Designed miniproteins, single chains. Designs and how they scored, part 42

Each design is a single chain, and the fold is of that chain. pLDDT is the mean over its residues in the fold that is shown.

## One batch from the design tools (miniprotein)

Design m1431
Fold by ESMFold2-Fast:
Formats: sequence, C-alpha cells, structure tokens
Structure m1431 (fold): chain A 86 residues (1-86)
Amino acid sequence: SPWQELLRELAEGLERLLERAKANPSTPEEVIEFLERLLEIFRRAIEENLSLEEVIERLRQLAEEMKLSPELREAVDTLIAELRAA
C-alpha cells in the first residue's frame, strides 16, 4: 500500500529527527515531546491500519492537547497539507 509505505517513511524520518533533536542541547523540551508524540501517532497508524483522515484527526488532536506554539501548529498544518497531497 502506498499509504503504508508513506507512513513507514514518515516514522523513519521522525526517528532520525528525534535523535538529532535530542543530540542538540538547545532543542526546546516542547519540540522533543512533540516529535515523540508525532512518532507514536505514525507507529499506531502503521500497527492499526489507520486511514489518512484518522491520522489527520489524531494530528489535530495532538496540536490541541499540547497547546502547541504557533510555529509547531504551522508545522502540523503543513504536514496535514502534504499528507493530503500525497
């Protein structure tokens, strides 16, 4: 499934981003927590065969629950747009 392959690529990319974020002592805790929760969403999406719309809903819920900064909220909106375009 192209969708399942995209989810795996996103999870792998997020794992690499999270490693780099943790290696940089200047990375805010909010960014690290955001990346960890984002990675969990994609891992669960792979395991539970979640649809595109279910993943988008979980991303929106994450942004609301974490009360993300404007910069991270924009990152979520960009990710949703890219997922819809794929």
Scores: mean pLDDT 86

Design m1432
Fold by ESMFold2-Fast:
Structure m1432 (fold): chain A 64 residues (1-64)
Amino acid sequence: MAEAERLRREADELVEQARAFEELAEQGKIDPESAAQVVQRLKRRAADLYAEAGDLERAAELRA
């Protein structure tokens, strides 16, 4: 379904953004605690989108 494909793509973009913030924190360019909060929020939103798209396994992985 086109809607499920759109949701998965949006979730994938959020996961990529979370990874970029993790890398910035590893490089010392951003506060690690602030980065962790942003990463957790992005992963939770991505998990919700994966769940809505029917990808329950990826949603569960991001919530762990």
Scores: mean pLDDT 82

Design m1433
Fold by ESMFold2-Fast:
Structure m1433 (fold): chain A 113 residues (1-113)
Amino acid sequence: SAAAAFEKELDRLVEEAKKLIEELEKNKDTNPEKSKEIAERLVELARRLLALVREAAAQGLLTPAQLRRALATLSEIHNEIAELAKKYPELEPLRDEIERILAEVQRLAAEVA
């Protein structure tokens, strides 16, 4: 079903984010280049999460539980990127983008009746 396909894709993106965050934590103090690369990949994943959540919401398939899970993942990505941007100011545009993505998903969460 469309609902099952959505949940499977959400699970895949959440697990990918978890792995990237773990990889970032291992590299953030020793490998600046790899840390920046992982940060870009995390923001790209956040864009994919937003697109998935928007599509599911448009189809009436999005549950509050799935929204909370997407928000939790995006909040973790935001925390990681925000901390990294303190050390590498060139990542501030990525921080600003993840903040906009978070705000959009939070708006969708507030509108789900």
Scores: mean pLDDT 87

Design m1434
Fold by ESMFold2-Fast:
Structure m1434 (fold): chain A 84 residues (1-84)
Amino acid sequence: SAIVEALEKRREELEKAEEKANELIAKGKEKEALRYVAETVIRIAREEGQEALVLMVEGAIADLVEGDKEKAKELYQKALELYK
């Protein structure tokens, strides 16, 4: 039952994140929408012990939301090192 409850929580949580992201997109806030979804994925990844995924998504925020290419490169490289 605990596993079923966790999966149901994840599905509802992702659906709510998508709804909020769509609201932000409708308001012309595409970067805020991307950050919100990315932060939801990071939280889920941390709870699941997926360290490489956390770094990859943090890199995507740095690249696509913050425009910080050097920070993104560093985070992506750290994520890739965990996947080898």
Scores: mean pLDDT 80

Design m1435
Fold by ESMFold2-Fast:
Structure m1435 (fold): chain A 65 residues (1-65)
Amino acid sequence: SPPLTPESLKAVEKAREEALKKIERGEEFISITFDVPVPDELVLKLANELLEKIPPENLIIRQKR
């Protein structure tokens, strides 16, 4: 798992806010790509929050690196 950094925390929070706004607007397909390394624990937490609102087949989370 990548180390926890301020950049990874900001990337996760930004992705979370954008994903939740899209879901609120009626989008059911969420694709997130991180361009900074994000710890697996933060990815799992984000995924679990989003999976409360959309099915797993509609959620994609990727690392650009």
Scores: mean pLDDT 81

Design m1436
Fold by ESMFold2-Fast:
Structure m1436 (fold): chain A 72 residues (1-72)
Amino acid sequence: EELEEFYKKVKEIALEYGFDEDLAEVIAKTLVEMYEESEEAALAAIEGIEKIFGNKEFAEKLRKLLEELLKK
């Protein structure tokens, strides 16, 4: 349930930042899969997203969502 909420929020933010539906879904799915692997893998994925797309604000919002997920 918490992972489904995280997925939806990541997808919503990606769409707000101008990513298309397919790419927003890939980003959200990748972050969920990386989080299930480890916290470090999820953080590395966000760093990769920041590097590839060059949008620091988007990456910071993703880190905040991940931090909220890690708390509960």
Scores: mean pLDDT 82

Design m1437
Fold by ESMFold2-Fast:
Structure m1437 (fold): chain A 70 residues (1-70)
Amino acid sequence: SSLQQSQQYQQEALQAFEELQEHIRRGDREGARRARQRLVQALNNLSSTEYGDEGLEKFLGYMGQVNAER
């Protein structure tokens, strides 16, 4: 269950990150602020799981790939 929870929180963090990047591209400060809050919440939830460190490393790796492709 802990691995499944970690994967769910990883997905939530990825979705919030994508929303954050979209709002930044559009200059939507309020949307970006809300997306940042969701991202922080998802990352905090991820960190509280048994696989939190591994999940965070995977998430950061994904963000690095997305930024490199831009």
Scores: mean pLDDT 78

Design m1438
Fold by ESMFold2-Fast:
Structure m1438 (fold): chain A 75 residues (1-75)
Amino acid sequence: MKEEIEKYLEIIETFKKDVEELKKSDYPNEVKIKGLENGIGSLEKLLEVAPEEVKEKIEELIKEIKKLIEELKKK
């Protein structure tokens, strides 16, 4: 179980890094939005199978990404 939790935390950290990299990139907002929406889909699938200990972190990340998508749509 500890090893499983550590794997999920690594996946979450990778997603966070990918989101930050995408935010800093010179890609058009439409490309950023598509990437972020795909990321949400992957995180929602992860949330279905994730241990309770990491579910809250995944939900927080999904909420952050959704907020970023809305900000990008306004530009």
Scores: mean pLDDT 80

Design m1439
Fold by ESMFold2-Fast:
Structure m1439 (fold): chain A 74 residues (1-74)
Amino acid sequence: SPAAQESTRRLLEGVRTLVEEAKRAAKQGQQERAKQLVDIALEVGDTLLKHPALTPEQREELERLRKEAEEIKK
């Protein structure tokens, strides 16, 4: 449905933003903030991976973002 596609698009945009903010925080030496942002990104990402309207292309992007988030947390 259009509503389901809009929901997946907005959630994916949210994950992108959180990962980018986490990378910025990490580069600025804000380790605790970076970890908090990563944890939120991974939680939203896990929910989105289970979404039935998620396209294969969106899934591939989400899996890339998830790997980037995991690297920040290390």
Scores: mean pLDDT 85

Design m1440
Fold by ESMFold2-Fast:
Structure m1440 (fold): chain A 71 residues (1-71)
Amino acid sequence: SMEQELENHNKFNELTKKAVDAARAGDEETAKKYLEELKEFAEKNFDKDTAEQLTKMAEKAVEDAKKAYKA
């Protein structure tokens, strides 16, 4: 259903925010943990193409946050 799809996107965004916030704070272990959780969540709850796109965007956001911490 559309409602379930929205809930899945909200959960994915929540995990992405947690990973990004951890990376921005320099907590690479916590960032890695949430990246792993969001990858597993995406694989279970989205089609392959959507899961790959969302995961790639989240990985880039986390990498950018890591660079911001080191700057």
Scores: mean pLDDT 87

Design m1441
Fold by ESMFold2-Fast:
Structure m1441 (fold): chain A 74 residues (1-74)
Amino acid sequence: MVSEEEFEAEVYLALGLIYLTLGKMDYEKGNYESAIESYEKALELFRKAQELGHPDAEEYIQEVEENIKKVKED
């Protein structure tokens, strides 16, 4: 049975993935400002998932931070 905490962690991770995808789409279109905003939202959501114990959250946090750095360097 999925605990309430496990369910919340999954929801935050899923929302983070949506924003990460939106950020990547905006970056591909050259909308760097919108890409950063979406990546920062994804980062917040993945950090919440990590606080709730999601094992995949750390990997996605690192991915988002690298994507933000890439946008700022371009």
Scores: mean pLDDT 83

Design m1442
Fold by ESMFold2-Fast:
Structure m1442 (fold): chain A 62 residues (1-62)
Amino acid sequence: SEQQLQQQIDQILNQHRQEHQRLVAQAQTASPEEQLALAKRMFVLLAETQDQILKLKLENKK
């Protein structure tokens, strides 16, 4: 259902926020090289989160 889909999306977004906050906290004490690596991980995390949401939406259409 539409409501169940939205709840699943909200759960994915909440997990994304928690992991993002963890990476941001790590970046505060990181070296410049480590900060670059953490920034790359943040972009990968965003892409993975968007992919998960898109897959759920596609499955809901079937």
Scores: mean pLDDT 86

Design m1443
Fold by ESMFold2-Fast:
Structure m1443 (fold): chain A 81 residues (1-81)
Amino acid sequence: SAELQRKTVEIEMRLGALVVHARTLEVLYKQGKLSREEYERFLDRLIGELERLLEEAKKQNVPQEIIDRIEAELERLRALK
């Protein structure tokens, strides 16, 4: 449906923003601009946002490909702790 297509695009845009934030966080940590404690705090926030996005994606019945991409990023970020 047109509504499902719109919701799918919204979720994809939110996922893209979170991925960019995660990459920025990793770069700042590597450059020594964040302590380990600050890095893990920001990482926990991003993980929480991705968990909420995953719940919304499943609730809105978006394509499995997008759900898989959210789950893959969640697994990646959890492995960084």
Scores: mean pLDDT 89

Design m1444
Fold by ESMFold2-Fast:
Structure m1444 (fold): chain A 94 residues (1-94)
Amino acid sequence: VKITVTTPESVEVKAGEDATVPFEVKVEGEGELKLTMKYKNLKTGETGSQDLPAGAKSATITNTKAGETYEVTLVATQAGKTFAGKPTTVKVTE
């Protein structure tokens, strides 16, 4: 199984707005595709994860705060194999 996850290097959002990280997942193989978004707040060190539907085209971080930066990684799992995309930096502007 080969999975390619394509994400932007960075996304900018205004404080209080939801940050949307678009992605593309290309799968070469069979089996159920599971998508998970993982994030880390680089200011606080807080981490979280969110399961996404298999057909999702974007992941969203809610309740952003001015001056914070998030590192978002999309993880795809198929047939017992796990593939992580490159981290996307989400910058929150004032």
Scores: mean pLDDT 79

Design m1445
Fold by ESMFold2-Fast:
Structure m1445 (fold): chain A 70 residues (1-70)
Amino acid sequence: SKKLEEEKNLTKEMMKVSQLAREKKDEDLLKGVYELWDKLNSGEDPSKIMKELQKLLDEKGYKDIKIIPA
């Protein structure tokens, strides 16, 4: 159940970042989110993907946006 809750929370946060990327027309951010989604679907640890998602936001200049953990 804990892993499922972490995966659901990560999916929600990734969808929020995807929406932000579309609103800002930031194709690089959107591509980065899709690459992280592919990693999650390949069985990579949700907690590791969450850290990579925050790093992606920071590197793309969205340093004020914080990913909320489960």
Scores: mean pLDDT 81

Design m1446
Fold by ESMFold2-Fast:
Structure m1446 (fold): chain A 53 residues (1-53)
Amino acid sequence: SMDAKIAQIQKELKDKVAEIKKTSDPNDPLKEAIEIFVLTADAVDEIIKVKQA
């Protein structure tokens, strides 16, 4: 179903964010961008979860 496909994509997105964090430096502007990506991935997950609530 669409939910299953999106859940898989969300997992891959979170994995990619984790990989980026490994190369990120606290002093780099990427720090805040990475935090936003993490929150975005979580928000997408919550939106999809609401459909199944």
Scores: mean pLDDT 68

Design m1447
Fold by ESMFold2-Fast:
Structure m1447 (fold): chain A 82 residues (1-82)
Amino acid sequence: MTFTLRFAGRLISTSSDANGRFTRANVAAFVARLRRDGVLSAADARTLGARLTRHIDRNGPLSRAQFAALVASLDARLAARR
């Protein structure tokens, strides 16, 4: 399932599984897209990927709301460096 998130002042399309959950594969695809589109540096992409993967490893796949909240939290931290 595809939906849109705001990140770094851009609307980014991303995909969840059929049940609206974000798995490790969905998170990896999202981070790779941000890296390809030049939205994130290699270091920031690695940090985002590691944090999201650790959360999934501890808590299971993320809901849409949980994923959006974690992405927004990182966007705010990166904005503070800009």
Scores: mean pLDDT 75

Design m1448
Fold by ESMFold2-Fast:
Structure m1448 (fold): chain A 57 residues (1-57)
Amino acid sequence: GAEELLKGAEGALKAAEEATTPAMARTAIHGSRELLEKASGEARKLAEEALKKAQEA
């Protein structure tokens, strides 16, 4: 549900912020993209932020 997507997006953002290797960054990008396919509203905004952060790593 929406709550699970929100928690997933928060987790993806945390993973992106903690990514210290290219492999971790790629995993965070993949997870963020999967969430963007399903998420809307606040969860989507967090997933977009996670994707941007992961791409900067």
Scores: mean pLDDT 76

Design m1449
Fold by ESMFold2-Fast:
Structure m1449 (fold): chain A 91 residues (1-91)
Amino acid sequence: MEEEKKEKLIEELAELTGVPKEAIEKLVEYTKADIEQLEEALEAAKRMIESNDDEELARGYARAAVLLILVEKLSAEEAIKRIEEAVRQEK
């Protein structure tokens, strides 16, 4: 059942970010992400999509959030905060 739950989370991440499922799967393998990290990544991706009116920009932020969570093992809130701070600095 853990494998099935992982596959479903990877599929949802691929849909939200626009990244191919195979690329998400490779990232999960490389980072050794667990189910909790995948759930945090999905939550962050959803929040980034909902918070931005520009679809392309929203997907870019969703991808950045997923990378931060899977690579640096951040929570959804920490990843979102880092992206928001980075966007403010480029202003």
Scores: mean pLDDT 80

Design m1450
Fold by ESMFold2-Fast:
Structure m1450 (fold): chain A 81 residues (1-81)
Amino acid sequence: GAAEEREKGREMGRKAYEAGKKGNGEEAYKYAKEGAEAGKEGAALAAGGASRGAIEAKKRGDEEAAELSEKAGIEAAKKAA
């Protein structure tokens, strides 16, 4: 149900954020995609995590990780709409 979708999206969004923050844009993309598969609620949470990870990557000067994490956030956000 919606609670399970939110829990999975929240977990995957957190992992996407941490991966993006560490410069693992590819992992951030994978986690955001998996969170988005949980449904609209999961997609919104996964999008938030990936977008926050992209901001942290930009602050570190890691443009590749930032770009990939931002793309992950955009794709997840499309599934939330």
Scores: mean pLDDT 81

Design m1451
Fold by ESMFold2-Fast:
Structure m1451 (fold): chain A 76 residues (1-76)
Amino acid sequence: MKEEAAKILKRLAESVRTDPIGRDVAILGLAVLITEAKNRGEEELAKKFNDALDRVLQASSPEEAGKALEEAAKEL
């Protein structure tokens, strides 16, 4: 899961910077990743995805949201 999730987060980071709906896609993608981590009993991983979601929601720019997603991917 960690390797696949890191790849997804990196793609979401690019989408946030380049696509007008990229932020909404990132929010939905993170919600899916949180649910999957919880369903697998990976509570620490679910927490990391929740922390990334909070950073994306609080981001004032696409660049800030993209950096939050890239940092989350590196921390996996």
Scores: mean pLDDT 82

Design m1452
Fold by ESMFold2-Fast:
Structure m1452 (fold): chain A 113 residues (1-113)
Amino acid sequence: SSEDERQLEQQVQEQVETLKEMFENTKDKEIIKLETKSMLQLMAELVHARLTGDIKSALEQMIMMNQEQIEFYKEKKKKFEKEGNKEEVEVIKKHIKKEEQLLQKMQQLYKKV
């Protein structure tokens, strides 16, 4: 439906903004690479959903990507904690919380479409 398409577009926008914030706040090249790849994938999923009307498949891919990112950030957090990099730990903690909130919103939308 047009409402489901609008909700998908809103979720993509919130996800992209979250990825941009992380991209701007980190100097870790591996994180920068991941964020760039994820942003491109989000745009590809949005384009596919708009062409096909398959909102559910787009959300499924976004949920999977978000879950993989959360696990990646949890491991990165452990590494920075071990290295004593308190600044990067705090940046990652904030990012994980935002990603978990977006995951819950996407899972709720997925159940409705």
Scores: mean pLDDT 85

Design m1453
Fold by ESMFold2-Fast:
Structure m1453 (fold): chain A 84 residues (1-84)
Amino acid sequence: RRDEPRPLTPLERRLQILAVVAERMGDLELAERILAGDLEAAREVVERQIALLEEAIRKTGPTPELERNLQILRELLAELDALA
């Protein structure tokens, strides 16, 4: 253990967030795969979250919060596709 750990890269930071999302979805195996750097697992979580947000927007209409979250996930999906 180090007192001053290296900062996470932007990608690693986003993967950590996606792993937390997978855990909240009850998919601990998917979360562990994402933390191990499995970009396909990360893509699966992002696609599931995009689908949920698109359904929410369709039902309730667009809100600034839903639109921001959807845009962040779409940008992350494009970043993962570029790395795969």
Scores: mean pLDDT 76

Design m1454
Fold by ESMFold2-Fast:
Structure m1454 (fold): chain A 71 residues (1-71)
Amino acid sequence: MEKLERAILIVSAAHVAYNGAKEEGLEKIIKAALENPEETLKMAEELEEVLKNDPEFQEALKKVEEWLKKK
């Protein structure tokens, strides 16, 4: 997986787990990440380190990965 694609997955998963984001909101998250790739990469690194053992985050990662693979 490309580095930015992984970052989008991580940031999207955090929004799904903690901010109630749904599949319909994914397009806005992707657009924001493409407009600010450096900031998105930094955010993803911080989120992955903090949330790597959180079961809600792990479940959200699986859901978002399936949504992204559909594209």
Scores: mean pLDDT 77

Design m1455
Fold by ESMFold2-Fast:
Structure m1455 (fold): chain A 74 residues (1-74)
Amino acid sequence: AAKEERIRKAREGMRKAIERAERALKNTLESADQAAKENPSIQKGADTMKEEARKYLEDAKAAAEANLKAVEEE
Protein backbone atom coordinates (compact mmCIF):
# COMPACT_ATOMS: atom_id res chain seq x y z
CA ALA A 1 0.00 0.00 0.00
CA ALA A 2 2.61 2.60 1.05
CA LYS A 3 4.98 1.60 -1.76
CA GLU A 4 2.13 1.63 -4.31
CA GLU A 5 1.20 5.17 -3.20
CA ARG A 6 4.84 6.30 -3.52
CA ILE A 7 5.03 4.84 -7.05
CA ARG A 8 1.77 6.58 -8.02
CA LYS A 9 3.07 9.93 -6.72
CA ALA A 10 6.43 9.39 -8.43
CA ARG A 11 4.66 8.76 -11.76
CA GLU A 12 2.57 11.92 -11.30
CA GLY A 13 5.74 13.86 -10.43
CA MET A 14 7.46 12.50 -13.54
CA ARG A 15 4.57 13.60 -15.78
CA LYS A 16 4.52 17.10 -14.26
CA ALA A 17 8.32 17.46 -14.47
CA ILE A 18 8.35 16.44 -18.14
CA GLU A 19 5.39 18.77 -18.87
CA ARG A 20 7.24 21.69 -17.27
CA ALA A 21 10.45 20.88 -19.18
CA GLU A 22 8.55 20.65 -22.49
CA ARG A 23 6.87 24.01 -21.79
CA ALA A 24 10.26 25.55 -20.97
CA LEU A 25 11.71 24.21 -24.24
CA LYS A 26 8.80 25.60 -26.28
CA ASN A 27 9.12 29.03 -24.64
CA THR A 28 12.91 29.10 -25.16
CA LEU A 29 12.65 28.05 -28.83
CA GLU A 30 10.00 30.71 -29.54
CA SER A 31 11.93 33.45 -27.68
CA ALA A 32 15.27 32.56 -29.33
CA ASP A 33 13.71 32.51 -32.81
CA GLN A 34 12.00 35.88 -32.23
CA ALA A 35 15.19 37.48 -30.87
CA ALA A 36 17.23 36.22 -33.86
CA LYS A 37 14.63 37.62 -36.29
CA GLU A 38 14.87 41.04 -34.60
CA ASN A 39 18.69 40.95 -34.40
CA PRO A 40 20.42 38.47 -36.78
CA SER A 41 23.81 39.18 -35.12
CA ILE A 42 22.70 37.04 -32.14
CA GLN A 43 21.75 34.03 -34.32
CA LYS A 44 24.71 31.97 -33.01
CA GLY A 45 23.69 32.76 -29.42
CA ALA A 46 20.06 31.90 -30.19
CA ASP A 47 21.13 28.55 -31.70
CA THR A 48 23.17 27.81 -28.54
CA MET A 49 20.17 28.63 -26.32
CA LYS A 50 17.97 26.26 -28.35
CA GLU A 51 20.58 23.48 -28.11
CA GLU A 52 20.94 23.93 -24.32
CA ALA A 53 17.13 23.96 -23.93
CA ARG A 54 16.84 20.63 -25.79
CA LYS A 55 19.59 19.18 -23.58
CA TYR A 56 17.73 20.40 -20.48
CA LEU A 57 14.58 18.56 -21.62
CA GLU A 58 16.53 15.31 -22.18
CA ASP A 59 18.25 15.65 -18.77
CA ALA A 60 14.88 16.37 -17.09
CA LYS A 61 13.31 13.29 -18.72
CA ALA A 62 16.24 11.09 -17.65
CA ALA A 63 16.14 12.43 -14.07
CA ALA A 64 12.36 11.93 -13.81
CA GLU A 65 12.61 8.36 -15.18
CA ALA A 66 15.53 7.55 -12.84
CA ASN A 67 13.52 8.79 -9.84
CA LEU A 68 10.54 6.62 -10.80
CA LYS A 69 12.79 3.55 -11.20
CA ALA A 70 14.41 4.21 -7.81
CA VAL A 71 10.98 4.32 -6.13
CA GLU A 72 9.82 1.18 -8.01
CA GLU A 73 12.99 -0.73 -7.03
CA GLU A 74 12.58 0.00 -3.30
Scores: mean pLDDT 82

Design m1456
Fold by ESMFold2-Fast:
Structure m1456 (fold): chain A 84 residues (1-84)
Amino acid sequence: DESRRTAEALRAALARLRASPSPDPDVIALLEEGQRAAEAGDLSKAASLVTAAGIRASGLGIEGRDAESAAARDAVATAVRLES
């Protein structure tokens, strides 16, 4: 249930990032791996990958991509809630 919610949140975040005019390929790659981990039931791996994507999106390497950063942060928040 929560694993499904995490995978759905990551899929939504990926769709938003891919719709961006210049998405960061590293953020996309981390979220894709996170989605696959969540779908496999490995929530710890999903949370770790999503956290890395959120850190990247929030500052380093993607200045000016507020929507992309917001999508990654939303995915991180979802993964952290599942770990709790």
Scores: mean pLDDT 65

Design m1457
Fold by ESMFold2-Fast:
Structure m1457 (fold): chain A 74 residues (1-74)
Amino acid sequence: MKQSKGGLDEQMRDALLEREIEDIKRSSSREEKIENAAKVVVEMELDDEEIRKLAETLGLDIEELKKAVEEVRK
């Protein structure tokens, strides 16, 4: 994490997240939504703050999402 870049700006990050959120919302089960959300977190390298926002938007438990993210990383 030796980077000073701000990553995606607010608008671009929001657009990418909305696209991923719509895809996740199409999931048949809560477990599938958590897995898909965890993949998005890892792929987009979301910060803890962004992870919390994603969990709140999808109606998921932040702790459960963080646990799934750890599993996806390994």
Scores: mean pLDDT 73

Design m1458
Fold by ESMFold2-Fast:
Structure m1458 (fold): chain A 61 residues (1-61)
Amino acid sequence: GSITVIRLPSSKAVNYTEGMVIDTTQLTDFEVITGENLKEKMKVEKIFYTNEYAYLVLRDI
């Protein structure tokens, strides 16, 4: 499936786990960095943490 990368505050990213399926309509304070438009349900493939932000690699299901 397609991959979309989003950035959000690290404080919000701690609520997500790799392998988790998330409802993207519940996401707030995020920015799409690369990829297609968000689908309503996406799987968290990987999370990368930086100082203030985390990057979620999302895959459609």
Scores: mean pLDDT 83

Design m1459
Fold by ESMFold2-Fast:
Structure m1459 (fold): chain A 79 residues (1-79)
Amino acid sequence: MDEYIKEAEKKKPEIAEETKKNAEEALEAIRTLEAGEVSPEQQKLADKILSLKTAEEIKENADAIVEEHLKIVIERAKK
């Protein structure tokens, strides 16, 4: 568990940098990393993010998604 969290934190900055290079592709990858299951709340968030017009706005929201995704993964690992 702790090793998984540490590895996720290690990859976090790498994912953020890739997101800055290919924001749209990174967002799609983050969505699929949730095992293909999207809650209604996450689907609404994704739809809202995809409506963004600037790459900078997409990158900023992608970072928030990574953080939220990490929290969900940690909670699932605990329970």
Scores: mean pLDDT 54

Design m1460
Fold by ESMFold2-Fast:
Structure m1460 (fold): chain A 77 residues (1-77)
Amino acid sequence: SDAYIEAVAAKAPAHLREEMRAKPSPVEALELMLAHVEASKQAHPEAAGAGDAEIARIREAIRLAEQGRYEEAIALL
């Protein structure tokens, strides 16, 4: 639903929020967030540990969202 897409967008950097709101599902919004964090980790290897933890959380959030468990997915972000 739009409410769950908005909740994902609210946890994203401001420059990604409009693109996330255009996604058709919370899963696709989370996949955009995952791609951004993976790119950020590649650009900033000094923060790799924090990046790995965030990537793991977003991947678990995607898994929960694919099962329709949106509130649990959002709680991980």
Scores: mean pLDDT 82

Design m1461
Fold by ESMFold2-Fast:
Structure m1461 (fold): chain A 78 residues (1-78)
Amino acid sequence: MSQEQRDKALELLDEAERALKDGDLESAIKHLEEAARLLGYPEGSIEKAVKALVAAGVSEKDAISMLIGALRGLVNGE
C-alpha cells in the first residue's frame, strides 16, 4: 500500500469518526466504504459488516465505531 493511500485512508477514517460523533451514521458509513476500498476491500464491505454486527446484537453506532478502529489498526500496522 502506498503512503498516499495510507494518508488518504486515515483522512477518511477521521471524517467517519467526526460524522459518527455528530450522529450522521450515513456519512460515517460512506467515508468508511471509501477507506475500505483504498485498503483493497470490495465495494459494500462496510455495509455488509455493519449488517452482520447489528444482526449479532451490536448497535449500528457501536458497529461503525468498531469498524473505524479495525481499519485504523490495519493502516497503522497494528
Scores: mean pLDDT 84

Design m1462
Fold by ESMFold2-Fast:
Structure m1462 (fold): chain A 95 residues (1-95)
Amino acid sequence: MTAEQLEKAKAIGEAFVKATVDADEAALEEGIVRLGAYVRANPDLSEEELLAAVREHLGPAYAEAVRAALTVLGVPVEAIKAAIVADADAIEARR
């Protein structure tokens, strides 16, 4: 890990914490459920289409965090899609 990657990872973490603290938890869970359903319906989503969907359902702070994960940390788009679906399933399983 380079020093630049560590600083960018820190900035991403701080953005996530801020978004989580500022977000209404129920609205965030509903957004994740809707996003998970969209990802399941569109399994061939491109990186840009996924980022647009994250922005629509979770807001711009989460979209920028996902963009940073994809472009700065090199997380595969398929891993992000799988994580969104798993998170949505976990929320639905608690209902």
Scores: mean pLDDT 74

Design m1463
Fold by ESMFold2-Fast:
Structure m1463 (fold): chain A 101 residues (1-101)
Amino acid sequence: GELDLDLLHEHALENRDKLTDEDVDKAVEGIKYRQKQEGDTSITLSDETIRNILLEILNAIKKGETDIEKLIEEIAKKFGVSKSTVEDLYRFFLSFVASKF
C-alpha cells in the first residue's frame, strides 16, 4: 500500500543523523532497478539528475525541513522537473529510509 508521506518524513527526520550520501547512491540504484524491471518510464531523468534531487531531499531533511510541499516545489523549480516527479523520487527515498531504519 501507499505510505503516508508525512509519517515517512517524520521517520526520516528522527533518523537524519544516520543518513549519508551512500544512502542516496543506494536509492538511485533502487530506482534504476525498478525502471528496468517494471518498464517504468515515468522518470526519464539521468542518474546524475536523480542523485542530485535525492541529495537536495537528504540535505533538507538534515536541516530539519518540515514543509514537504515547499520542499517538493523548490526542488521541482530548481531542476526544471514536474512536482509529481519530485514527489515520486521523494516517496521512494523515504520508503528506502523506512526500510533501513
Scores: mean pLDDT 78

Design m1464
Fold by ESMFold2-Fast:
Structure m1464 (fold): chain A 61 residues (1-61)
Amino acid sequence: SGLDAMIAQLREELADASDEQLETALQTLTSMFESDPNLSAEQKAQFIAALQAARDALLAA
């Protein structure tokens, strides 16, 4: 639920971004989640998978 809401918000905020800008933003967020010391390995995997799914959905148009 919370993660789905975050993905929906990112999609809305990045709706006007170019594919290159969107990919760069999602790559940056992925790196931030991987480097976050407050997230468990399970949470990192979940967030990264969700970002990849969001990226694929946004770029698939």
Scores: mean pLDDT 72

Design m1465
Fold by ESMFold2-Fast:
Structure m1465 (fold): chain A 63 residues (1-63)
Amino acid sequence: MSLEEAKREARRRAAVEGGDAWLAAPEHRAEVDVEVDGKRYRVTVTTRRAGDEVTTEVEVEEI
């Protein structure tokens, strides 16, 4: 898995639509670990709902 594939997967896992999830917590986080060229990375995606739009933050950390 590439870093871009890991970012996409983390975004997918952190993505939620309205309903109970957004009523309970307007912020969701997902982490995906990936190994590229012998190095391990953690991709963290945080999604927040603001009105009708979802804002996404992506962080990549070498572990």
Scores: mean pLDDT 68

Design m1466
Fold by ESMFold2-Fast:
Formats: sequence, C-alpha cells, structure tokens
Structure m1466 (fold): chain A 79 residues (1-79)
Amino acid sequence: LEDEALRLGKEYAEISREASIAAQNGDVERAKELLRRGEEIKRRLDELLSEIDKVDPETAARLRDEIERLLEEALEEAS
C-alpha cells in the first residue's frame, strides 16, 4: 500500500506539472484532460492514504508530506 500510494503521488505530481504547463501555454483542452486524469489519481491516492492512516497514522503522515513535496517540486518546475 505504501509503495502504491507513493507511485500514485508521483503520477499525480507529474500530471499536475503537465496540466500547469498546458494551461500557461493556452492549451485549454490539454489542461482539462490532464486535470481530469489528475482528479482520478487523487481520488485513488486519498483512498489509499486513508486506509494506511487507519493502521499506521505515522506512515500515512510521512507519505502525505513526501507527496506534498513532490507536488510542490513538480509545480515549481512548471513555472
């Protein structure tokens, strides 16, 4: 579960980066497509993190922090 959550977090960060770049370039259709894919990944990620939190809150908190860092780095790269 932990490895799966981290993988989904990386996918979410990458798609968020691509969506940001597409939006900045005025590619509205591409940005919308990527945002929709990102929302589906985010939903699955949130479900996994909630399940991990029930059995190991410390690991869930660590994964949330790591995923947040990945997202911040990806969005900074998009700027």
Scores: mean pLDDT 82

